Designed miniproteins, single chains, continued (3). Designs and how they scored, part 28

Each design is a single chain, and the fold is of that chain. pLDDT is the mean over its residues in the fold that is shown.

## One batch from the design tools (miniprotein)

Design m8941
Fold by ESMFold2-Fast:
Structure m8941 (fold): chain A 89 residues (1-89)
Amino acid sequence: MALAPREEQEASVRYLMDNLEDDLTAGLTYALETGDEELIRSLRDVVYTLFYTHLVLERGDDTPEVREEARRQAEEAFRRALERARERL
């Protein structure tokens, strides 16, 4: 990520964040329908990485506080998407 211009990195992450709820809900719906527990775990990890990257780019630093905030926001977003996915089944 450090090799791309920051403005382009921020734009790409914002695009992914804007579509996160729908994309994550779709992926979780598929995982629940197929019983793919490994996909559910992978989606959780991807969501954390996305929030972590977003916060680091937004705040311009990488601190334990930023990492904890990323974990909190990722867990909340994942929980909401999982609930929404279950309602679709």
Scores: mean pLDDT 78

Design m8942
Fold by ESMFold2-Fast:
Structure m8942 (fold): chain A 78 residues (1-78)
Amino acid sequence: APSERAVENLLAALSQMSAQQQVLFFSWAAEEAKGKDEALAATYAAIAALARQLLAGQISREQFLAGVRALLEAYAAS
């Protein structure tokens, strides 16, 4: 499971990426995790879905970052 520091580092990196870059990155990361870590693949797919909502203007950046944190913390606890 990722450490709290790894979660914070990832959130900091996400703050520097566009919503479109986040969709592309997490869609790719979800595919790469398939067959290796199904929980991680599902987590990345869920983050990609949130990034698509951000790109569409359906959620704020604050809501996006809060959702990503919750998903990563749930994965870390599994």
Scores: mean pLDDT 81

Design m8943
Fold by ESMFold2-Fast:
Structure m8943 (fold): chain A 87 residues (1-87)
Amino acid sequence: MKVKVEVYVKTDSKETEEEEAEKVVAAIQNALLKAKNEGKDKEVELTVYSTSGKISKIVEEAAKKMKEAAEKAGYKLKVEFKAAKIK
């Protein structure tokens, strides 16, 4: 079964953009490690939610680099960016 991970980030704070990118990278690394340890399908899906509805370029670049690294390692990584709905 695919490993699915959700990460929530606050792109409305300039101080947290690099920390948000780090959080996304850590979530992807943990999901890939889990997939490797479980010895299954090597498929990982990550959804990144922005509370402001905006995704920073730093977060997008971090996710892109991790996707490239995962694919070179034989993993299928899908990353989606979505606005988090506040209710």
Scores: mean pLDDT 69

Design m8944
Fold by ESMFold2-Fast:
Structure m8944 (fold): chain A 74 residues (1-74)
Amino acid sequence: MEEALKRIEELVEEAVRAALAGDLERAMKLAREAGELGYQALQTADEEQRERILKLLREGEERVKAAVEEALAA
């Protein structure tokens, strides 16, 4: 579980970096991989672990969206 949470965070950070660099295709691919890993982890997660995963995915989506909007506005 901890390895999955760490990997999701890494994928989100890479997606944000890619979006800010203008590589929207890579940003979308990395964001999708983070989401897929998150949904896979949810299948075996307990209630507390599920809340942690959902929070991480929600915050990650907001960060990637903000980075994409910033890149498009620049």
Scores: mean pLDDT 82

Design m8945
Fold by ESMFold2-Fast:
Structure m8945 (fold): chain A 94 residues (1-94)
Amino acid sequence: MKEEVKKEIDEQIKALEEKYGRTFSEDERKQLQLELIDKKIKEENINLDVYEAFLIMAEYFGVPQETIDRIKAQIEEEKKRIDVLNELKGEIES
């Protein structure tokens, strides 16, 4: 999970270097990593809000337990991804 996120961010920075025909300094790379992580955290929090809304609706309408369990599993996966992003951000800031 954490290594996959790290690779994804590194690939995005490399794509920017290729697009602009230059390499970034260590300070520029660090700043870009932090900005990309913050963007991803915002995106994951939006996804979390959507799934939590689905859970409320599913429980209210008496949707089958199998569907409720699936939504809950997705919520936990989103929370886990946010935790990994926050941990990675802390490591880069250190």
Scores: mean pLDDT 84

Design m8946
Fold by ESMFold2-Fast:
Structure m8946 (fold): chain A 97 residues (1-97)
Amino acid sequence: LTSLLQDPSTPSSDIEKAMSGLSEADRAAAVAAALAGAKDRDQRTLILNKAAMAFPEMPLVVAEVDRLYNSDDMDDVIRGSLVQMGRGAALAAEKQK
């Protein structure tokens, strides 16, 4: 799961499939572990964006997006905005079912 979240070529649908059999707690733990293992801001943003697209309503994802968007650091605000756009698109797609 960590490797799938860290791989830029892995689509969010593959992450959804890999995590579909897991409890919400196990999904949150996997995402938290991947974020903790991120080496830089770019990898952290990639992991968070993939998680947001796969599970847009995950509390961990919502909290991280909110933290970034309300940061005094413009880079964090831009990263938070990018993840929020991905999350918004995923939520819209989810509601069309």
Scores: mean pLDDT 75

Design m8947
Fold by ESMFold2-Fast:
Structure m8947 (fold): chain A 96 residues (1-96)
Amino acid sequence: ALETALDLLRGKVPDEFVEPTARALVAIARYNKLNPSSPAHLAFVLLGLEKGSAARPFLHPDVIDYLEGKLSAAKLAQILSEKTGEPVSASDIDIL
């Protein structure tokens, strides 16, 4: 799961953001009941994170609330960690 996200992001985001973004993507994918070992499912999550994306409404409401400024990065990281078991921090979410 994490290695798939790392491979997807290398060369597409600055090196220092690759690992934090990968952790956030894996957690969000699991929370959305997607397969975080599928590059296509991770790419769908990435598309949904973009403002105005047609994929955004299909992300979990808590993720959408964060993207709209209605939920803090710390609260989303807590929800994702508790619900998915994936290690994700507020700083990992703030990279999005």
Scores: mean pLDDT 81

Design m8948
Fold by ESMFold2-Fast:
Structure m8948 (fold): chain A 97 residues (1-97)
Amino acid sequence: MSIIEKQIRKALEEKDWDKVGTLFLIALNAKDEETVELIVREVARYAKESGDEELKQLAYDLVRDTLGIDVPYEEIDTADLPEFAKRLLEIVKEEIE
């Protein structure tokens, strides 16, 4: 388990959403797609396990942040999404379902 994976899991366990957001922004600004994907997957997994609707919304909000768009996901043309954003959306949908 990587250091970042341990940090994200600890933040989720402690319900420290501010730290979750900070770790995500650090990875996103570093253009570290692997770490961004890891964080999104862990948030979605924890949302599924906890049944927390706020965490489910957070998982989708993190995907929207990769797009730089402040609109509901249903208003986005999915055919025009970057491949990375499409992959993150698929991860969230598969984990939460």
Scores: mean pLDDT 73

Design m8949
Fold by ESMFold2-Fast:
Structure m8949 (fold): chain A 65 residues (1-65)
Amino acid sequence: SKEIEDAMAQITAAVTGSLTGGRAELSGKTVTLYLDKITAKDQEIIDQTKAVLDKKGYTLKVVVT
């Protein structure tokens, strides 16, 4: 949905744990966010985004490489 696409765009732009910006993928009801590391600021953004997605029946997963 547009709301989920907008949430993905916002989180990828806002996170600082990747030098190239965050990368996100949607598969079914799961949004996966890829980061090099999680900063304290990134954790706050992740928690806020997870709450928004959960209300819409979606799951946010974070993968650190």
Scores: mean pLDDT 77

Design m8950
Fold by ESMFold2-Fast:
Structure m8950 (fold): chain A 130 residues (1-130)
Amino acid sequence: IDEELKKIILEAIDYVLSRPWLTPEEKARLEKVKKLIEEGKVNQSAEALDLVRFAEGIKNEDINTLLIFTTSLYFDHPLVRVYGLVMLYVAIKLGNLKLAESILKALRDRGLVPDEEYAELQKLLENLKK
């Protein structure tokens, strides 16, 4: 992973960790993922490895990786909303606003984020399109 992408991923994780509505379990798991990414030990966790690979897929416009990721947003797994929000932030930072909109829609359609969070993110995306 390159240092610029690593910085973006860590900023995305910090954004998600700052959300007051995360469960203690989501926070604990995401903090563990953050530490493994910081230490370069991503291969020690499936969650850390997936997050890095999805971020690389966004940066490299890897259609197959992005299809796997967007499909995964419709599966029930413990970190689905956390990963969705991290990847939404990464997509915004990398300028892939169409992907960011698709992720936000999936999170909304599944009721995975509070209405106020959805409204703030939608406003951010609309402002970035100008």
Scores: mean pLDDT 77

Design m8951
Fold by ESMFold2-Fast:
Structure m8951 (fold): chain A 73 residues (1-73)
Amino acid sequence: SSSFISSLKQKIADIDSEIAKLQAEIAKLQQQNKVKPSADIQKKIAELQKELQLLEGLKALLVGMLSWLEKKA
């Protein structure tokens, strides 16, 4: 339905916002690690990169569903 498609588009937009926030945090931590390398910073970067990968994967699935639904209309 058009209502479901609208909700799906909103969810994709919300995920894009979270991806942007994670990318900014990773970039900030990478800069901090260049100034003073730290195992704790490196671990945090790795954890955030894993979260980013999961969100990008979820977004890809939702975008695929949206594309499929729009082709069926």
Scores: mean pLDDT 88

Design m8952
Fold by ESMFold2-Fast:
Structure m8952 (fold): chain A 91 residues (1-91)
Amino acid sequence: RPRRFEVEVRVRLPEDASLEEMQALADEIGKAAGEAGFSATYEIDRERRELRVHLVGEAASPEQVDALVKRIREIAEKHGAEAEVRVRELP
């Protein structure tokens, strides 16, 4: 049975983070999502230095989604950022 998932990512960046660094982080998360078969849309809140990413895709199991979530967290940590991730299975 095809399983669809929505992954909501909120990343808070350091106070010295530039817009270019926020874009680089968004691009890197988007690439990881694309490699996992997920579509990504993102919004940058420059005032709060917060990146919001919405991912939608199909996975054979929740374990595949967990692997993507782990990779996203590792990407955020590499940029000195804190990532909050929420996963929901779609009907």
Scores: mean pLDDT 81

Design m8953
Fold by ESMFold2-Fast:
Formats: C-alpha cells, sequence, structure tokens
Structure m8953 (fold): chain A 85 residues (1-85)
C-alpha cells in the first residue's frame, strides 16, 4: 500500500525526536504513554479511512527496539498525513 509506505517514511522522519522524548519519560509513565500513542494512532488512521493499516503498523511498532518512541512517531506521522488533506 502506498499510504503504508508514506506513513513509514513519515514515522522515520519523526523517529529521532520521539526517541529523545521517550528517553526523558520516567519508567512509570512509559506504559501509559505507549497506550496513549496507540490509541491516537488508531483514531488518526480511522479519520484517514485506513483502519486496515493498523495491524501492519502495530507489527512495525512491536518489532522496534523502542516501541514507545516508535508508537509516538507513527501517531505523529498519521497526524501529518491527515493535516495534508
Amino acid sequence: SELLEEIRRLAEKYREEWEKFAKSLPDSQKAGAYVGYLLELAVELDRLGRTDLLPEVIKDIEKSENPVAEAGAYAEAARELLRRR
């Protein structure tokens, strides 16, 4: 899917910033942040009409060495795509 590759490209653009942010989070807040970013991602993908991409994106996030940062980056990527419409 072209949109899946575009979301991946945009997540890559935001990855470094989200890795820096995730490092600043206390361990006690990481689980809540992770769930929050996944929820935001699901909402933004729904607004894009592409909830079918959610399983693929979740697999990318879970395979990441930093799932919290990756979830944040993908949520930001989905927001940017929605803003471009």
Scores: mean pLDDT 86

Design m8954
Fold by ESMFold2-Fast:
Structure m8954 (fold): chain A 59 residues (1-59)
Amino acid sequence: MAVVRREVEEIEATESPEKAIAKLENLKKFVEMVLPPEQAAEALAYIDERIAKLKAELA
């Protein structure tokens, strides 16, 4: 989880909201492939929350 959180924070800090959303969506795909199901579920929930906040900023 710590590596996923760090990656999300770096994406949000370095990218525009639109590019951050695209990169976070890609990160979700890789999380599903590489993490155990329980850890993947936690990481996906966190990423989805961050995507939702970024989308709210664009609305």
Scores: mean pLDDT 80

Design m8955
Fold by ESMFold2-Fast:
Structure m8955 (fold): chain A 86 residues (1-86)
Amino acid sequence: SEAEELARELLEAYRLGRTAPDPSALPPEEQERIRFATAVAVGLLMLEHAEEAGPENAALREARALAREHDSPAVRRAVDELVAEE
């Protein structure tokens, strides 16, 4: 999905120490997509650090909640698959 692809790009940029684009400079529709992608990217980062507890778990829950809030089946499915509760 588009959000999943954007999330992957954001995650790779983070790993390489590159700065992701500021979504506030984009049209409103693109801001929503970047918001989803950011939430999914946070989820991906939390999966890599699954052994750590605390604030990271809160961020993971928030990423999932944001994906659901936007009512996008593709984004919700991508997040659910990456951060499966069980």
Scores: mean pLDDT 52

Design m8956
Fold by ESMFold2-Fast:
Structure m8956 (fold): chain A 90 residues (1-90)
Amino acid sequence: SKRLSLIKEAARLLKEAGKAYAENKEKGIELLRQAAEQLEALGDLEKAEQLREWAERMAESEKKGGEAAQEAMKIFAELEALARDLEIKD
């Protein structure tokens, strides 16, 4: 399924963004923006916009970046659960 593949890719990018942010802020931000593109391709424009806003917050300061990374990880967990549910129902 194209939808399942996009959800998995978005979840992977969000997980990588959270991990990368601690060592390379720019890489973490880039991965977060890539995850937003995958969500936009899925038609989830609201979550895509939220991820772009969080990428900007990560760019502003380390403290704001930490909060944005936590919110990104929440979306990761949601997408991972959705992907798992879709695989089980297949």
Scores: mean pLDDT 69

Design m8957
Fold by ESMFold2-Fast:
Structure m8957 (fold): chain A 59 residues (1-59)
Amino acid sequence: MLQLPLELRQKLMELADLLISKGKEQLATEVVMKAIELHRAGKEQEALDYLEEQIKKEK
């Protein structure tokens, strides 16, 4: 149904794997939904920036 840009998919996968490895499955679901909502709104750069900030916080 949704076709995500490659870069957005890669950052989503990195963040989801990181959160799941920490037992934060609920947060992983929330960040995926937020990124998809931003993408659907045409805010690709905001979605990428959001994912990068979350990755930095979880590393």
Scores: mean pLDDT 78

Design m8958
Fold by ESMFold2-Fast:
Structure m8958 (fold): chain A 67 residues (1-67)
Amino acid sequence: MSVTTERRTFETESVDPDGRRYKLTYDVTTTTAEDGSVRTDVDVYRTNLETGTRELLSRITLEGRLP
């Protein structure tokens, strides 16, 4: 069984009110099954740019179908 998996990563920088710099990473995994079903998992991470510490903020799953 062949399943198509696409992984795409988006990054942006943010500064909080106390001047700390963070990198926000959106790790998007889209899995398309042979029947046209599509599942998208989005993991959102925040990385402290001073310490390098990464924390998971949220995980979201979206389901749909290709037309």
Scores: mean pLDDT 77

Design m8959
Fold by ESMFold2-Fast:
Structure m8959 (fold): chain A 98 residues (1-98)
Amino acid sequence: SRIEELRRRLAELLGVPEERLRSVEEAVALAGDYVAAHPDTPPERLAELVRLLTELAAEEGLLEPEEVEVLLRLAELLARNDVEAAKKLVEEYNEKLE
């Protein structure tokens, strides 16, 4: 299953057992804990985390197509360490939701 593959890849990247990723909410919390414990996480790894979480949430029906596109674009910008463009993307998306 695609969901099982995504959970396995997230577990490998975060260094946790797959059983810890029982829900998208737990996966997001574990990813946040990982980044907080590793403040020097390379941009490419941070981008991979965002991409895998986005794909997992989309597969479980928790995200609209527009949200998936924005989050995947955010992952691309994070991989390039383009923090300013990432901030602008988030601001533009929030403005559209108002």
Scores: mean pLDDT 77

Design m8960
Fold by ESMFold2-Fast:
Structure m8960 (fold): chain A 73 residues (1-73)
Amino acid sequence: SEMEKLKEEIRAHAQRRIAYLQEQIAAMKNSTDPEVQALRAKLEAELARLQEVLSDDEKLEELVEEALEEEKL
């Protein structure tokens, strides 16, 4: 179905974003710069949100609907 294909595309995009976030967080982990620490916290929050969405089919479906409204596909 169209929804299943879009969910697959969004899932693949989210997985690439998760990989990127994990690399960035790892690079920032030992920084003593308050601005870098604040950025790391924001990236960690985004990572947690994406992992939650990928584990919940209903939330993933909602994300697809949101992306369609924003013409991101």
Scores: mean pLDDT 78

Design m8961
Fold by ESMFold2-Fast:
Structure m8961 (fold): chain A 126 residues (1-126)
Amino acid sequence: KDILQKKIEELQAQADRLKKATDAAKKALDLVKTALALAQQGHASTPAEREANLQKAVDLLDEAADLMAGVDGLTGGNLYSAAGTARRDPDTAVDEITAAGKLVEDTLAKYQKQYDAATEQLKKLQ
């Protein structure tokens, strides 16, 4: 029972870490989707509204990058790159944000699958 108890505690700790990772990735994905919508609205807005929307998109991408840097450094790095592109070349920002969003979705799917596997293992240890 002591060995089983330690395994349960280790799996619970792993599930807790994966839950935090999936929650961070979900929040990052929502931020990226909002940033994409703001960047897309730039095409229909006045120049001042376009600049304001792009600045908000950059701020949201930076927040998403900070969240993902704690979870997946590559995805966080790609989000920082997308924010940098939005600052320097707004015309390519939509494509870069779309690509970054797909990386966050793929990372979320990976951690969700790992979380589901860990919680299923916990249920079997009853």
Scores: mean pLDDT 80

Design m8962
Fold by ESMFold2-Fast:
Structure m8962 (fold): chain A 87 residues (1-87)
Amino acid sequence: SAMAEKLEKMIETAEKLLKEAKTKDEVILIVGLMVHELKEMGAPEEVLEKLEALLREIRAAKTLEEAKKYGQKALDVARELLEELKK
C-alpha cells in the first residue's frame, strides 16, 4: 500500500537521523516530525498515544543517550504499525 511504502521510507530516514543526532533537541525534532506525519497519514489513535508518551520521555530525558533510547522505542512502535499494514 502507498501508506506502508511512505511509512517504511519515513522509518528508514528517522533511523539514520536518530543515529546521527548530536543533541536532545534533534531527537525531539526527529521523533516529533515522525509523529506529526503519522497523524496526517491517519495512524490509529492507540499508536499515536504510545508515540506521544515516548515523545514525553524524550523531552524528560537527562542525557542524549536516554533520549535516543526512547527515540529507538518510537521507531519500534512505527515498525510494528508497518508490519500490521503489510498483513
Scores: mean pLDDT 87

Design m8963
Fold by ESMFold2-Fast:
Structure m8963 (fold): chain A 71 residues (1-71)
Amino acid sequence: MKPSILVAAPAGRAVSDEEIREAVARRYGIALEDIESVEFVGESAHARYYRVTFKEFRPILDTAPSGIYLE
């Protein structure tokens, strides 16, 4: 079972796929190589939304509520 989380980033700044991966890896203490994919799922005037999927089951990610906010 592969966990995924939703990441919200401000729409007013440029955010790359790599920046999102780095933010997730830093916040959850995981390796960048453990991230399978980052998918853009939507954008509003105030935020961009991305789905981050991990390559394998991670207990800390499985127990944590989804949601990361980038500034």
Scores: mean pLDDT 67

Design m8964
Fold by ESMFold2-Fast:
Structure m8964 (fold): chain A 72 residues (1-72)
Amino acid sequence: MLTEEELRVLRALYEHGPLTVEELAKILGISVEEAQRIVDRLVERGLVTKTKGKKDLYTLTSEGIRALRRAL
């Protein structure tokens, strides 16, 4: 089962597209450290993927979109 915090991260990624952890923290009104913890769990679960580059970007997977749609 997804927590409310996990659902908020998935919604933010759905609405805004690929985001850094700093952008996620700002959108959700939480610390960067808390946002990192939540996204790491979602990556482990296969609901979000991390793309390394000049800045690390987080993106919804097909499974993440499906999980979010089931929670609506």
Scores: mean pLDDT 84

Design m8965
Fold by ESMFold2-Fast:
Structure m8965 (fold): chain A 80 residues (1-80)
Amino acid sequence: GKVLELLEEMIERIEEGELSSDELLSLLLEILSDESLPKEVGLRLIGLMLRIIGYQLDGKEPSREELLEFLRELLELLKE
């Protein structure tokens, strides 16, 4: 499904070091717009977006490792 494909794309691009925070937020918004998204996953994604925005406001970047762990956990949750 679209949500799984977008999450896999995000993980791959983060691992390659090619994904900016702005592109990450754009992809997260696209996932949140999917009607099939479970509410629990949607709330977790909103939390991640707020955290990323908080880092940007402080002139910081989120940890790549933290982003990958979070997104991989969501991917596993959606594959169940």
Scores: mean pLDDT 78

Design m8966
Fold by ESMFold2-Fast:
Structure m8966 (fold): chain A 82 residues (1-82)
Amino acid sequence: PLSLDEQLAVLDRFVATLERHLSPEQRARLRAAWERYRADPTDPEAQLALVDAVHEGLDSLTPEQRAEVMRRYNEILAEAQA
């Protein structure tokens, strides 16, 4: 299992990957939610806001873009487990 710091590092790379496929407005919302969560990972409202922003971002992608983001996420997880 990953430590909290390792999980935050994985999430940072994942958020950066997802941002590349989003509009400027969507990127701003996702970034704000991530920065809020990163500032206090123990805040359940911040966690829910980040989950919602991630889901909205992913839902706006084409199937091909979503597959690419998930492929990159799996690569990030594999690197963190090494």
Scores: mean pLDDT 84

Design m8967
Fold by ESMFold2-Fast:
Structure m8967 (fold): chain A 86 residues (1-86)
Amino acid sequence: AKEVLELGEKLLEDLKKGKLKDVRLTIGEALRLIGILLDLEREGADPLLLEAVELLIKALMYVMRGDFEKAEELIKEAIELAKKAL
């Protein structure tokens, strides 16, 4: 729960600082999130945490397409879901 929340908050900060305009960095973060999602599913984690990670992955897909507004919306939604899982 806490790790997903911290990751979401970091991605929101990185988005605001323009760091996610580096497509290679954004691809790396998306792959890391896929690994986290698979681990959480294997562990039988809270469905809210699974949904939060899926929203973060979708947000990074929107970043790669240049839709930073939709990406910010999805990251904020993921942060709120992760908070509910605490």
Scores: mean pLDDT 83

Design m8968
Fold by ESMFold2-Fast:
Structure m8968 (fold): chain A 92 residues (1-92)
Amino acid sequence: KIREEVLENDRNNKEGDHTITISVKRSDGKEGSVTVSLSDKKLAEKAEKEAKELQERIAKGEVLSPGEIAAKLFGIPLEELLEEIEREKAAA
C-alpha cells in the first residue's frame, strides 16, 4: 500500500530518531514494554532487525526478560540496561 512506502521514505528522510518498542510477557502473566529511541540510523536498523527476531521467539513461547532483550540489541551489560528500563518505567 502507498502509505507503507511513504512511511518508510519519511523515516529515512525526515527522522533523526528511530523508536523501537519491545514487548514481553512474564511467567506471572504480567506484560511489559520498553521503548528506546536511537539517533543513529545504522544502529536503529540493526536493533530493529534483532528486535523482530526476539519478538518471534517470544511469540513462539519463549519468555525473555527485558534486560536480556536490550542487552542482545545493544551489546550492553544487563545491569546497565535494567537500570535504563527501570528509569523509563518510573518516568511513565
Scores: mean pLDDT 54

Design m8969
Fold by ESMFold2-Fast:
Structure m8969 (fold): chain A 64 residues (1-64)
Amino acid sequence: SEKKEEAIRLVDEAVVYRVMGQPERARELAEKVKELSGLTDEQVEEILAGNPEKALKAIEEKFG
């Protein structure tokens, strides 16, 4: 689905901004993923820690 692809792209962007030392921008993107996909706060924090695996699995489960 288009929402699934958008959510995955936003996760990737959040990880990139985190690695580039832009934590505020990374958080904005991770919060957008939460709004689109219904992620938990824990899953948002995991994206921002560079461990997006659980968030990506939750996105796939939600959208198929």
Scores: mean pLDDT 85

Design m8970
Fold by ESMFold2-Fast:
Structure m8970 (fold): chain A 62 residues (1-62)
Amino acid sequence: SGAEIYERAKAAIEAGDAEAAGLYLAGLVASGQANPEKASEAGRAAARGDKEAALEYLDQAV
């Protein structure tokens, strides 16, 4: 299910839904599918509306 959570995290970031993005990023970390540091950076970028940085950090996290 890691691939499904990844796609949902990506879609949430692209939609500008920082809350949903944070939940999916936390799910990836909890399942061992993402690096916690890079996932945290992706979440912070999403929260500030920086979609490009958020997607880049998401790709680095998995």
Scores: mean pLDDT 87

Design m8971
Fold by ESMFold2-Fast:
Structure m8971 (fold): chain A 64 residues (1-64)
Amino acid sequence: MEKEGYEVRALMEELIAAGASPEEAAAEVRKTYPLSDEQLALLREIGEKLREIGEEVQKEFLSR
């Protein structure tokens, strides 16, 4: 479970970095890992935060 959580998070980060929406990324993660409704909702929230961070980082690095 703990190590699975890291794998789920890593996949979520990769999908968001690739340009997927939080909902799309969470749906892809759910196909690979059996998640509860509560875990799926949490992943969507994490995905939204990761997307915001990724957008800020990308703008800073590419616009520099």
Scores: mean pLDDT 72

Design m8972
Fold by ESMFold2-Fast:
Structure m8972 (fold): chain A 74 residues (1-74)
Amino acid sequence: SMEEEIRELFKELVLHSLALQQGVSIGTVRAKYSDETIEKQADELRNSMLERLKEQGLPEEKYIAALKELLAVG
């Protein structure tokens, strides 16, 4: 579903961000942090983004499409 795709997108962003910041593999991040912790951080990131988009009058769908494109290239 679209909702599941969006959830996985934000989880991937959190995992990649933590891996890059700590200089470790994504596997190491998954071993260090619980799935619940990653999901919580993903939800917080999404909510923060949605509030910012709402204040600027920008649709979430266009922002999500841009994030998917960035992850596909990087």
Scores: mean pLDDT 78

Design m8973
Fold by ESMFold2-Fast:
Structure m8973 (fold): chain A 96 residues (1-96)
Amino acid sequence: MEAELRAQLARVAAGELDLPAAQAVMDAVLAAGNPELIALAEEAHRRLLAPQAEALRLMTEERASNEEALEVAERLAERAGNRALLRAIAEERAAA
């Protein structure tokens, strides 16, 4: 089971899972209570959300507009091949 969770965390970091599926993997890791897996999950989550973190930094520190921040996040996610985050950004734009 831990080997399976490690494999799924690698897929999360690569952006191969959609955000709900990635969140389910993270929840399973937390439920397992293994500190090594939790550390790997934190790293995978940081990698998955790195473009979103940059967008938030632009909005909070550089006072960029939400539209400008989303454009930067989309560009970074596209370069990283993070399809899960590209989908989430597209849904956010559609909701705005």
Scores: mean pLDDT 68

Design m8974
Fold by ESMFold2-Fast:
Structure m8974 (fold): chain A 92 residues (1-92)
Amino acid sequence: MDELQQVAKRIIESEKVGRKDFEEFSRAVGRALGPGHVLDEIEPDTTNHYKLVAYVYSQPDPDKQTALWTRIGELRDQGLSDEEILKIVLEE
């Protein structure tokens, strides 16, 4: 597992994820994908949101990342919370 996948796994498995944890993940994304790939964050359910982002970027296949973002968007359009979405995508 590369550094990006290891950091993503740690975030997903953590009880609570804060901005510092996500900044570490963002740096790992930047190292793996190149300069300019800095992840911006918005909003109060930071733990479940960060876990969703980490799960997407832990996928080695860009097509699978795109499919996950599409699925997450569909679930958000249905009015599901990031906590509910995370549970669904981790079970699929």
Scores: mean pLDDT 70

